# Designed miniproteins, single chains, continued (5), part 5

Each design is a single chain, and the fold is of that chain. pLDDT is the mean over its residues in the fold that is shown.

## One batch from the design tools (miniprotein)

Design m16142
Fold by ESMFold2-Fast:
Structure m16142 (fold): chain A 70 residues (1-70)
Amino acid sequence: SPLEEVRQALADLAKKVSELLKIATPEQREEILRIVDELSYAVSTKTPEEVLQALERAKEKLDEIKKKIS
C-alpha cells in the first residue's frame, strides 16, 4: 500500500539522516535539519504520492550533502 511504502521510505531516510548527523559540520547539520523539517511538513499536509515525491527530493539533497562530507 502507499502508506506502507511511505512508512518504509521514512524509516530508511531516518537512518541515513542519523548517520549523516554524526559526521556533518555544524553548517551541514543545519541544512540536514532544514530538509527534515520540510519533509515533516509534507508528511503532515500532503497526499501519500506527494510525500513519496518529497522523500525522493529529500534523498537527493542528502546525497549531495554526503558527497561534500566524503
Scores: mean pLDDT 83

Design m16143
Fold by ESMFold2-Fast:
Structure m16143 (fold): chain A 65 residues (1-65)
Amino acid sequence: GDAIAAALAATGSRTQAGAATYAASGDFERAKEILAATGKLSEEQAAEVARAGADAIGRLAREGG
């Protein structure tokens, strides 16, 4: 999970970055929707990736604050 979290937080993909931001804000359903809409992930995989991304963004937010 940690490698996926790091990739989401540092990604150059607007879709993945946006989804991770929603997940970090507590909107996991929206994050899952965005990731699933890419067609590359199942809904279950999208949910896992969103949770991992939220953790990575949380770490970055603590560094920035």
Scores: mean pLDDT 61

Design m16144
Fold by ESMFold2-Fast:
Structure m16144 (fold): chain A 62 residues (1-62)
Amino acid sequence: LVKVEVTFEPGVDLEKVKKQIESLGGTAEVVGDSLLVTIPISSVSKLYTIPGVKSVKFIDFL
């Protein structure tokens, strides 16, 4: 598992994205206008397929 910070374009529904991340086998915590995501390393690339994702920043290896 890895922990990443995901930032979004303005107007993105963070709760909807959180549910999409859960479907990828991850978990997400809303922190301001960003998500802190714990996800399998093999699924990190799938985060870039979510509409409105602006950046994905590696935080920690779990």
Scores: mean pLDDT 80

Design m16145
Fold by ESMFold2-Fast:
Structure m16145 (fold): chain A 84 residues (1-84)
Amino acid sequence: MERVEELIKETEALVQEIAELTAQLTDPRLRAAGQQAVQEGQQAIKEAKELSKTDSERALELAEATLEGARRALEMARQAVAAE
């Protein structure tokens, strides 16, 4: 239970950082890609929270996958900002 909550909190922090970096982008295409990553992260967090009520094992798997995805999206967002 605590592990899923920890992963969700870490993912929420990363999604917030991605949103902040995306706001710095001037290229509309890169901005759209960053906004999509934020929306996908928010949706996955919502699904993980909902799933934790009925299936903690699947919630953990989803939370771990979502965190990994958020880490990759953050790396891409940092590269995009640096390239401008």
Scores: mean pLDDT 83

Design m16146
Fold by ESMFold2-Fast:
Structure m16146 (fold): chain A 54 residues (1-54)
Amino acid sequence: MDERLDRAARILAETDASVRDVATLVGMSQSTFSRRFRERYGLSPREFKRLAKA
């Protein structure tokens, strides 16, 4: 469900929610979320969040 990852990316960019909280919100373990997110965006959720906040 790639829509979950797109929604997660928006939350990471627009809010201060932690990667763990976002993973839980989209119904994934943190490890599964990080792997799938990196496959889709080419970087980890933590790296994406750092770049989005800069």
Scores: mean pLDDT 79

Design m16147
Fold by ESMFold2-Fast:
Structure m16147 (fold): chain A 85 residues (1-85)
Amino acid sequence: PPSSIEEMEELLKKLGEILGVPNLLELMKEASEKRKSGSLTDEEEQELAERLRADLAKAAGVESLTDEQMAEMEAEAFAQLEKEL
């Protein structure tokens, strides 16, 4: 598990490359910044999650992803990331 901000940024960048979502790091930074400022509402958190889901679906070549497909994709991406590190 990452212990520093720099390690987290590198992991997110690598994860974005594996998932085919090159803006994953920027999306996660946006969420983190809003959370840090205390301005992240449930609606905004849902919006960011939907944006990520849509980007992942597009990268996978499908219209939408189910929660089960998202969980599988996350597990596969983390497994690939672990093998590459």
Scores: mean pLDDT 69

Design m16148
Fold by ESMFold2-Fast:
Structure m16148 (fold): chain A 79 residues (1-79)
Amino acid sequence: MEEIKKAIELIKKARELDNSPEARKAVSYLYKAIFYLMQGKVDEAKKYIDEAEKLAKQVSNPEARKYILEAVDLIKKAI
């Protein structure tokens, strides 16, 4: 899935820019969303995507925030 590969790259870039608890938790939730999608558990994945999106808005570094939100959108497209 091309969208998931791009999302993972963006998550890695965001973590290099911002190591705050908010950024760490947002990317953790995106990895959980990907894990549940791989299991076919779409409803669980959506819950983690929504939580990650809320946390992303609290990320102080604007470039890291942008990458996390783009990763959210890519994972949503993979559903």
Scores: mean pLDDT 85

Design m16149
Fold by ESMFold2-Fast:
Structure m16149 (fold): chain A 70 residues (1-70)
Amino acid sequence: EEAEKYKKEALEYAKEISELVRKDPSLLDIAQEYIAKGAEAANEQKTEVEALKALKEYLKEGLKAIKEKL
């Protein structure tokens, strides 16, 4: 099931981002930016699958951006 796969991936990225921000609060602004963009992109989708995919992709990019600052 695509929706469940994207939901699981989004949750895993969100957990990793949360753990990194907890250890380094200076990363909060970047994390919030990508979370907000992901939520906006998801809200613009017409289906749950596309919404979860959009959210997952933005969380993935946010995690990459955070790791590049470490």
Scores: mean pLDDT 83

Design m16150
Fold by ESMFold2-Fast:
Structure m16150 (fold): chain A 70 residues (1-70)
Amino acid sequence: MTEEEINKYKEEAKKYLKRVEEAARQSGTPELQAAYDAAKELYKQIDENPKSAYFGAKKVAEAAERRLAA
């Protein structure tokens, strides 16, 4: 994997982390806060598994937004 690909996955994962942060900020529930913490932990692993961390962060963000809407 090239440095450019790794940087792209990092930037995209960071965007998903921001989406989870916004969801937690809007509702303030412990469940949304836990989702944000999980997304931060996934981001920390991005150097070892950038592609997997990216897809994990995306899934967490989509689940958090769905929970916010409930």
Scores: mean pLDDT 77

Design m16151
Fold by ESMFold2-Fast:
Structure m16151 (fold): chain A 94 residues (1-94)
Amino acid sequence: MIVFSEEEKAQALAIAKDREKALSYLETLIALVRAELARETNPEARALLEQILARLEDAKAKVEAGELSPEEFVELLEEIQRLGAEVRAVRDAA
């Protein structure tokens, strides 16, 4: 589960400035989302998890290409946090 505090935003910005750390972080999140998706039975939650996975894979490709700014990396993680909250809301409604 991705929870972003002000401290985590500062840490994410620092990670984003280091290509190796940014890639490692994204690969960790991709693995966690894939594990969540493998055990998810709610079709609405699955659709949201698939969106999160696609955004993370796109971000990884952009980091590898040197095309993602540190600020865009933080904005991506905030969007993924928002989508993760929607997954939780869907699960809580079921």
Scores: mean pLDDT 79

Design m16152
Fold by ESMFold2-Fast:
Structure m16152 (fold): chain A 86 residues (1-86)
Amino acid sequence: MLEEVEKEIEELKKKLKEVSEEIEKLVKEKGLSDEEIEEIVEKEYGEVLQKHQEYVELVKKAYEGEVEDPRAKALLEVLQKKGAVK
């Protein structure tokens, strides 16, 4: 479980970086409006963004200390192991 969560986090970070770079490029090169950017993000990157939000929620649950979700506990351990959280 812990190793699976760590791999998932690393893959998610890589995908988020790629998405961010692509959005920045589109904004700079095409001068897109906020509405156009939002539509592209929702269609092309909605799944990646949703997984990021789930990751953030898992971190919050782990931080609250009342988590029965083993994935949230595993995520907290990964963050502590990497020194991101004390």
Scores: mean pLDDT 61

Design m16153
Fold by ESMFold2-Fast:
Structure m16153 (fold): chain A 90 residues (1-90)
Amino acid sequence: AAAALEEELARRREEAERTLREALALINDPSRGPPPEEVREALARALGVLEGLGERRPLVFARLPPEYQELARRTAAETRARIAAARAAV
């Protein structure tokens, strides 16, 4: 049912927004030093999921190193493909 898909998309958006907020809090805390690779990767993946859901964060994306920008772009493409497949299955 379309309602079940919309609930799943809302849940994924909330998870990505929470991950983005947590990762940015760690990155923007000067007392913690440089963020670990896992935090940068989590931020890139969360940005990609949000982009795939139609929610752009261009200023945050611009702050990522090129390798994490590529990870975010790849995650966005994967998210769009999964949404298209899920919509085709309904």
Scores: mean pLDDT 79

Design m16154
Fold by ESMFold2-Fast:
Formats: sequence, structure tokens, C-alpha cells
Structure m16154 (fold): chain A 87 residues (1-87)
Amino acid sequence: MDVEKLRRLYLEGKTPEELAKELGISVEEAQAIKKAFDELGSTPFSKKLEVLKKILDETKMSPEAKRALLEFAREYLGVEIPEELEK
């Protein structure tokens, strides 16, 4: 899965069905990914790292989707990612 493409499509407001089609994943995985991004994006900055950890623990995602979420948090939301959350 293309991490940059996933992030771009999410930011463009694509539906789970469009995400699934563009990324070649199931609609169910696309729904889980979109929900995770929505939850993290709507979280206050002071809580973003805590919510990111919770999402990574509770949401069943592919390694590529996990990397996309980490890159989104770091580059777009300004969250400093601890080394223990990296691969």
C-alpha cells in the first residue's frame, strides 16, 4: 500500500469505498483506517500521542496502514513519535 496515497486520499475526504478501490484493500479495512484517522485528527494536540497509541493497540491494521497513520501524525499533525512506536 502507498502510504502517501493513503494520506492524500484521506485528506481529500474520500469515502471508505473510494479508499478501498484506490488502495486495493477491503471496504472494512478502509472503514477502520478512516475511523482511526478521524479519531486522531479530532483529538486535542495534548492527547494526540495517547490516542495514537490507543489506536495502534486497538485497531487491526496492516503494517502499511500503521505506517501511514504514524507518518500522518508526525508530518501533518506535528506529533513527536517516540522511537518505541517506530518499527
Scores: mean pLDDT 74

Design m16155
Fold by ESMFold2-Fast:
Structure m16155 (fold): chain A 99 residues (1-99)
Amino acid sequence: MEKKKRLEELKEEGAKTSDPAKREELQVEMLSLELDISRETAREILELQRRGAEATRAGDLKTAVEEARRIVEILVKEGKLSDEEVKEAEEEIRETEKL
């Protein structure tokens, strides 16, 4: 599987990179390749994921839920989630809201 080898190469390059901006661009390239989406969309997802993680650490579960829901919306628009996967993601988000 060529795609898996390419992702491993990008991970190795990221481990050798001391520049935070270069590591961010490598993460964008990896996500873009893995999900077959544009680099701009991949960057948006990574930014939302980071904000959600920060909100969770701060105890702001409402913001974390909103960021997670936005990621699901992007993946649906890109055709990367089935109706069943969307339903499962929405169930997980609702359980997080109860915390």
Scores: mean pLDDT 77

Design m16156
Fold by ESMFold2-Fast:
Structure m16156 (fold): chain A 90 residues (1-90)
Amino acid sequence: MPELKVLALSPESGPGKKGLIITIGGTGFDPNTLTESDITWLDENGKKVPVELVSVTSSGIKVKITEDIPSGTKLYALVKGQRSPVHTIV
């Protein structure tokens, strides 16, 4: 199996509007075994971010924002303990 790596968030910035999609780009994601419990989304204060898992592919994880997030918030994902780059809410 390819090594699991978290490489990018796409987009790198965007509005914190309910219904918008953020994609975690990487390698070695297993859509058969990787679950919502393996993925944690946090702000810069360590607070959980209101997102839901949409889809998993071997190179991308898509999440949807479930509540409006304030402008200026910085978010990141942990996928099995691997930290993503920051996504900035504008």
Scores: mean pLDDT 81

Design m16157
Fold by ESMFold2-Fast:
Structure m16157 (fold): chain A 83 residues (1-83)
Amino acid sequence: MEEQIELMKEAARKQYELSVAGKEAPEEEKKKLEELEEKLEKEGLSEEAIKAGEDTFVELLAEHYGIPVEELRERMRNREPLP
C-alpha cells in the first residue's frame, strides 16, 4: 500500500513535468511515465493511492500556474484551458 502511494506520487510528479513541458517534453520521460502507469495499473491501485497521485499532480500544477488548487480542479473538470 505505502509503496503504491509513493509510486503514484512519483507518476504525478512526472505528469506535472510533462504537462508544463508540453510538446517539448522528451520522449524518454514520456516513456518512463507510461511504463510506471502500466505497472501500477497491472498491480491494481487502491483508491487511496489514486487520490494521493491526483492530489500531488493538482497541487504541483496549481503552484506552477499561481492559482488555487480548487480553481485548477474546476478547470480540469470542465476541460477549460489552463492560464
Scores: mean pLDDT 72

Design m16158
Fold by ESMFold2-Fast:
Structure m16158 (fold): chain A 91 residues (1-91)
Amino acid sequence: MIKVLIITTPSLRHQIPKVKELLEKKYPNEKLEYEVYEVRTPHIEASTIKELVEKYKPDILVVLHRGSADIPGSILKKVEFFKVPEELYLV
């Protein structure tokens, strides 16, 4: 079982189902468990990412944003970062 944390801005919440489809396609033989967190701003703070990763201890981190997101290098050493295809940002 793989634990996935999805952190999203409000503007990209509608793309979560597509992200789940892509993850299930990448990991077809794995049971995926999702935790979704929506921030209230178009920017995702490094402190928010760190706090959520430490709380949920996910195997995979997904960050959905059009503004900015500061992902600490220390977090990238602890979790696999799933890069969302650019096509999901064009909607």
Scores: mean pLDDT 77

Design m16159
Fold by ESMFold2-Fast:
Structure m16159 (fold): chain A 119 residues (1-119)
Amino acid sequence: SLSSELGDAVRNKDWEKVKEILLKQIEELEKKFKRPDIAEKLKEVAEKIVEVKTDEELARLLAEMQRLILEMVLASTTDPELKAELEAQLARLDASLAATLARLAEAKAAAAKEALEEA
């Protein structure tokens, strides 16, 4: 789902490189699935990546991109078993994002408590 190069760029918070890799991947997806409507939405989300200031904003943008990619694949799929699997993955995205945001909130609360206790 993510290339190793994309994973490394995300880990290093190199958002310009993340955008470059994502736009290249979106062009390949557009050629494969021939859904320019979804590809345009993906490009809009990818452009926002350079404006990311928090881990929560990053998590939301990545979840939105994953949703759009799954919708693009689902629209092009004729296999009923694969359709059911993709629909299940779409249904799980909101729960996965909620879990990620909860973990980030707990980490922020712990850091804020530590900072207040040391002040």
Scores: mean pLDDT 80

Design m16160
Fold by ESMFold2-Fast:
Structure m16160 (fold): chain A 70 residues (1-70)
Amino acid sequence: ASAEEEAEKALKGHQSLQQLLASETDADFRRALHRQAVADYQQFLKEFPESAKNAELEKIIQSDQEALSA
């Protein structure tokens, strides 16, 4: 698949994660979801450094890391 197709899939995955997080009240489970998302997006950036979506994914990683540090 193209880098753009994989980036679009990652962004749709993030939207699904946000919906799940909106309904999830367990703090430990929420942290696990944020940690997994960061790991997955960091791996994507390593695999597809030329993707035009990298700036968006880096902002998502930063947001997830801020949620983990609170």
Scores: mean pLDDT 74

Design m16161
Fold by ESMFold2-Fast:
Structure m16161 (fold): chain A 67 residues (1-67)
Amino acid sequence: DARRLVYEAELKRALEEIRKLYKAKDWESLKKFLKERLGIEYDKSESEEEILEKARAAMEERYRAAS
């Protein structure tokens, strides 16, 4: 449905932004993005993959709450 398509598009954009910031080593922008858009705290000990999984889980929870 339309909500799922919007969710999938938002998820794709969020994960792409996280990957971009992580590759750029822009930790301040990454921390701000995670906190402001996903409500997640940045943990510097986490790998890129761990951060992406955490972001996916947060967005999935938002989608299920809104569905």
Scores: mean pLDDT 80

Design m16162
Fold by ESMFold2-Fast:
Structure m16162 (fold): chain A 69 residues (1-69)
Amino acid sequence: ELEKLKEEYEKIKKEIDDVTARIVQLRNEYKAGNTEVQPELDAAVQRYIDLRKKLSEIEKKIKEVNEKL
């Protein structure tokens, strides 16, 4: 169980890194005058928020398992 939680943590952390890079790219395109990317930028920001919440939940579960050991 702990190994699965750590694996999920690392997976979500990588997804956060990926979406963060995408947000930076989309913001640069928006600033360059490509305003058509705004809906995709908004979606990427929302995904970032959702992934951060999920990461926090996994961190709490890892802590709970470690505290019981």
Scores: mean pLDDT 82

Design m16163
Fold by ESMFold2-Fast:
Structure m16163 (fold): chain A 100 residues (1-100)
Amino acid sequence: MPKLIVKLEGVSEEEKKKVEEIVELLQKYRETKDENYALEAAKLALEFTKDDPALAAFLESQVAAYKAGKISGDQLAAGIWLAVVEHLAKKGAKATVITE
């Protein structure tokens, strides 16, 4: 299967490490379909977006919808990645997804 590689521009070394941890968990979810990896990615994304109340509220609503059976694990994973990309964009940073 192609690996999900993320190229990050305009981020601190600490932010890069956090994004890479989220990507690794989302990759594990993609490979295993074990929804616990998506939930752990959501927890890290909530910590990463803590300074953005709108993105934090969005992620909390996605986790709640998933736990209520209203969205799939795939939809939760997509929401997590969207929130990470939007948070980076608001700071003037860029995340590029490369499939290999």
Scores: mean pLDDT 79

Design m16164
Fold by ESMFold2-Fast:
Structure m16164 (fold): chain A 91 residues (1-91)
Amino acid sequence: DVQPLPSGEPALLLALDAEGKLVLASGSSPEEAKAKALELNKAFADAQLEKGLITEEEKEEILKKTEEILANVTPVSREQAEELLALMEAA
């Protein structure tokens, strides 16, 4: 799992790890959290491509959409992120 960096302003985003599990991408700033979420989604897309589950074209589309989403989302507090993750797990 991704851990928050020690700071006064931790930022969190939900992301998928290489195994496709929902995890918290965390950073000391919104930019760091977004960078970590992008790294996790790249690892996920790479793992899917290596398994032959997606094409290189689909991987590029996933990364493009991830960057678009991350440009327009606001990272949340750890408490809010954990609540959202619990709701997604329960659904």
Scores: mean pLDDT 66

Design m16165
Fold by ESMFold2-Fast:
Parts: sequence; C-alpha cells; structure tokens
Structure m16165 (fold): chain A 74 residues (1-74)
Amino acid sequence: MLSELASLPLIPKGYNRKEIAELFRRWAEEFRKRGLEEVARALERLADLFENETDPEVLREKRVEIIAELQENS
C-alpha cells in the first residue's frame, strides 16, 4: 500500500492538476470502502494539494510529507 502511494506521479506533463485531484478522490473512496481510512485520508489530502497548489516543488515536498505521516501512523 505505501509503495503504491510512493509510485504516484508528481505532475505528468499534459495532465491537468484538477484531473489528478479527481483521480485521488476516487481512489480515496475505493480505499474507504475497503476499510482503509488512513490511506483514504492521505489520498484526500493529496487531492486537495493538487487542486489548490500551483507550485510543483511545493507539491512534491508536501506529497512526501503526507506519505511519511501515513507511514509513521501505520
């Protein structure tokens, strides 16, 4: 699970950040249905980050922080 989150693309060229945010929200719903609440919350935070943050460097840093927090609480 953590390895799957770590392999998520940061910002693919030609991909809209809004589309990426919606993808993460859909994944969050799927993981929540499976009882993986912490993973779902991490994906929701990633979705909000991609929707609201325009700086790719900040996106990369905050993604790493969210994954690290999930790893520490798992």
Scores: mean pLDDT 67

Design m16166
Fold by ESMFold2-Fast:
Structure m16166 (fold): chain A 71 residues (1-71)
Amino acid sequence: MRASAEQVDALARRLAERTGASLGAAWRAVALLVELGVPPSEAQKREISAATGLSLEAIDLAVELLREAGL
């Protein structure tokens, strides 16, 4: 995927606000999804969940936010 640091920061803030997660965890999840591409596989979603502590529902929301941003 192609994303600027500014886009990653904006999406991470939106994810953190919607899920109550820390900004650091949200940023890491968004950055990993940008690297892996959208849509991620179910295995990739589980890996991101384990790495960030976010729920699978929060990761699905991150995927939706990335798609809405055209990423």
Scores: mean pLDDT 81

Design m16167
Fold by ESMFold2-Fast:
Structure m16167 (fold): chain A 66 residues (1-66)
Amino acid sequence: MLTEEQKKAIEEMEKRFDEIIENMREKGFSEEEIKTIEKLHEVVKEAYETQNLKEAAERIRKILEE
């Protein structure tokens, strides 16, 4: 069961992800590059089910920095 803090963090992450995808399309990133980011998002969603959110969030943030 997720705490209120974890639920809020998940909601913020989902909103930020949508903004990143929209911004990437505007900047002219290829559809292949966008698919890579979408694949990372799927990994994060699976991590919600396994409650390994902390590790998943750290890995995703590092990937997005590139």
Scores: mean pLDDT 70

Design m16168
Fold by ESMFold2-Fast:
Structure m16168 (fold): chain A 74 residues (1-74)
Amino acid sequence: SLEDVLRLVGLVLRAIGVLLDAEWGRASVEELREGIEVAREAIRLAERLGDRELAERLEEIVRELERYLRELEE
């Protein structure tokens, strides 16, 4: 549905925004955790909509956010 597509776009943009903030050293631990949760929700929605390629790209974003989170928690 259009509602699901718009929700997916919003989740993807939020996840990318957190990743960009992390690249600039501006993301907090709480922002990174939220970004990971948002990206995982986007993966589930992309899979439900049949966008396997987007789901795989979002999994890469999750891995990168988890890397930044580990660096801040150490």
Scores: mean pLDDT 87

Design m16169
Fold by ESMFold2-Fast:
Structure m16169 (fold): chain A 75 residues (1-75)
Amino acid sequence: MSQLDQLRQIIIPPSIQVYDDYYRDVQQVSNDYRDGRITRSQYQQRVDQIRQDYNSRMDSIVDQGRQQVQQQQSS
């Protein structure tokens, strides 16, 4: 198995969960805004925060995956 294939196998499952969380959070905040539970300013702030959290989690998954692959290759 190539180093890239190993990295994909490590990254893909947690990335699916992070994306699912992101999608649910975006739907929830969109529903809150449509229902008038939050202001437009609060909606924008929450969406920006959700995107930042998503990017941060994805970066962590990639970094951890790379470290794990390097450890496996080191025997």
Scores: mean pLDDT 79

Design m16170
Fold by ESMFold2-Fast:
Structure m16170 (fold): chain A 65 residues (1-65)
Amino acid sequence: GIEEQKEVLKKVGTKLAKLSGEDGEPSDEGLEGALEASGQKIVDIAENAGVKLSKEEKEILKKIK
């Protein structure tokens, strides 16, 4: 459900911040914007930034449309 999608988005956002040398949780606005975007776009952004997503995480994100 939407809670699982938010949890995965939060995890991805945290990994992206860590890779950028920053520590922090994604903003509520950022999470809402991600839910409005296509799941494929979110996966592409994460992978382009070097975030390794599990099969389960990719499937959850791809359900966002």
Scores: mean pLDDT 65

Design m16171
Fold by ESMFold2-Fast:
Structure m16171 (fold): chain A 83 residues (1-83)
Amino acid sequence: DRNMRLAIRLLREAIRLLRNGRVDEAIQLMERAIALLQQAPQTPQIQQAIQLLQQAIALLRNGRVDDAIRLMRQAIRLIEQAI
């Protein structure tokens, strides 16, 4: 699915932005990735990935960058298993 592959690309770019302190830009890419995943076929892996990304955004808003990156990596693995 093109939407799932694009979501993975956006999430990897968001992790790079977070490592460079660009939190607001990373959140914008994460929100775009969530929108793409919502348009993809709904599997348990995709639904769980969306929940993890929403939790990661909440962690970023509270300054918990390393915890957010951990959840983002878990979400990427779930999306990769769905394609």
Scores: mean pLDDT 91

Design m16172
Fold by ESMFold2-Fast:
Structure m16172 (fold): chain A 64 residues (1-64)
Amino acid sequence: GKADAEKNAEAAKKAAEAGDAAASATSFYQVGLLGGREEGMKGAEAGKAGDAKGAAENSIRAAQ
């Protein structure tokens, strides 16, 4: 749901700031699944811009 998507988007941003690429990628994937399509896309762009590893892991998890 939207509330879960918002929570996951916040967690993803916080994890990215802490340098935790794996947690960030997982949170962005969950945002997409829970109806946070816009936030999921925004998270993927953030990964591309600053964290290539996070972007790659996000792509793998989205494929699952």
Scores: mean pLDDT 55

Design m16173
Fold by ESMFold2-Fast:
Structure m16173 (fold): chain A 100 residues (1-100)
Amino acid sequence: SASAQEATRKAIEKINKGIEAAQKGKFEEALKYLEEALEIAESNPETPPELLVYIYVELAVLYESMGKFEEAKKYLEKAKEIAEKEGLNVKPLDKLMSSM
C-alpha cells in the first residue's frame, strides 16, 4: 500500500540519520534514530524482512561500537531468527557474531 511504502521510506531515512550520527561518534543519537526506524518497521506488517534484518544488524554494530557486546549479540540473534525464518543468508550474521 502507499502508506506501507511511506513507512518504509521513513524507516530508511531514520536509518540514514542513525548511521550519520554513529559516523560522527554520536552513539546515543544514532541509537535513538535506529530505534525509531525499528519501531516504524515493526509497526508495518508489509515491511520487507530484509529491512528488519538490516535494522537489527545496524543496532548490533552500534552496540558493539559502544562496547555493549551482550546487547549487540541480542540484536544479531534477532536478525538471524528473522533471516532463518525467511530463508535469507545467515553467513554474514554468523561472521559478525564470531568477530565480537
Scores: mean pLDDT 84

Design m16174
Fold by ESMFold2-Fast:
Structure m16174 (fold): chain A 90 residues (1-90)
Amino acid sequence: VDKLLQEFEEKIKEELIKMGVPKEDAEKIARIAGGLALQNASSPEPLSLEEMKELLRKAVSSRGLKLDEEQLEKIAKLTLEGAKKLREHL
């Protein structure tokens, strides 16, 4: 699980940097997304893309970070993919 989580967080970080997010903020957001993916994988409740976007928006905002709507949608999609992969290995 740790390796899959690390690979997921690295992918999120790279995508955020490609979208113009500063590296330090991208690292923080990647950890937030990793936590949400692991939480969703450990709780067998399916989330829609819109539900994941809302959770991610709230989690990011609570840490004083900001994502635009395009960034939020992309990272939410990747977080759902990460949660699915993690769930298969729990």
Scores: mean pLDDT 81

Design m16175
Fold by ESMFold2-Fast:
Structure m16175 (fold): chain A 58 residues (1-58)
Amino acid sequence: TPAEQRRAALIAQTQASRDDTAAYLAEMKARGADQLHIDVFTIVRNGEELVLQRMLEA
């Protein structure tokens, strides 16, 4: 159904966003970026993981 297709697209987008955030975090850590920026993006990554988990469970 259109709803199932939309859900699948949102799951894929959330997964891609999570992966991008994780890659950016790895880059920031590798170059010694400010800890505040690392902390903020760690929160963002954890939030994306939580959203993805909830979408997969529902």
Scores: mean pLDDT 83

Design m16176
Fold by ESMFold2-Fast:
Structure m16176 (fold): chain A 68 residues (1-68)
Amino acid sequence: MELEVSDLEVVDTGATSVNAYAKTSATEEKVPVILFATRGGVLVLTGTGAKGVATGEAAEKARQAAGL
């Protein structure tokens, strides 16, 4: 499933993951998300069970926050 992520608000940064709040294309409100940086993009897990891949600007912001 493809997910777009906007309004990313980073809470905590791990070695391979970022805990944040974000709006997704599946939600209107900011929800807790966990982002996993990969070579081709960012895997997004939401607290509602939805998962997808963030690309472009959202992926770049997550990589920068994670120090990747």
Scores: mean pLDDT 65

Design m16177
Fold by ESMFold2-Fast:
Structure m16177 (fold): chain A 108 residues (1-108)
Amino acid sequence: SPLEEAIRLLEEAVRYLQEALELAKREKSSPEVIQLLEMALRDAQKALEAARRGDLESAIQYVGQAIAALRKVLELGEQGKASDGVKEKVERALRYLERARELLEELL
């Protein structure tokens, strides 16, 4: 189902965000980047939990919040505050989150 596909995409987004956060901490990225990644991971996890409960409106809202935080991470990355490795993982997470949002919105 589209919901089961959205849940799988959210699980992949959470995985990439966990990897991005771990890498950012190891590389001693800026505190702002680490904070934004922690916020994005929390929101992605909340989106996943909401989607699993069938709470589509909350899932979409949390996905939107995670996307906004990750776009800010990429902006800071362009300023040299995050490594290319962190940026690559964030870009992958963004693609999964954007696709999950599209599928969740189709179910409303």
Scores: mean pLDDT 93

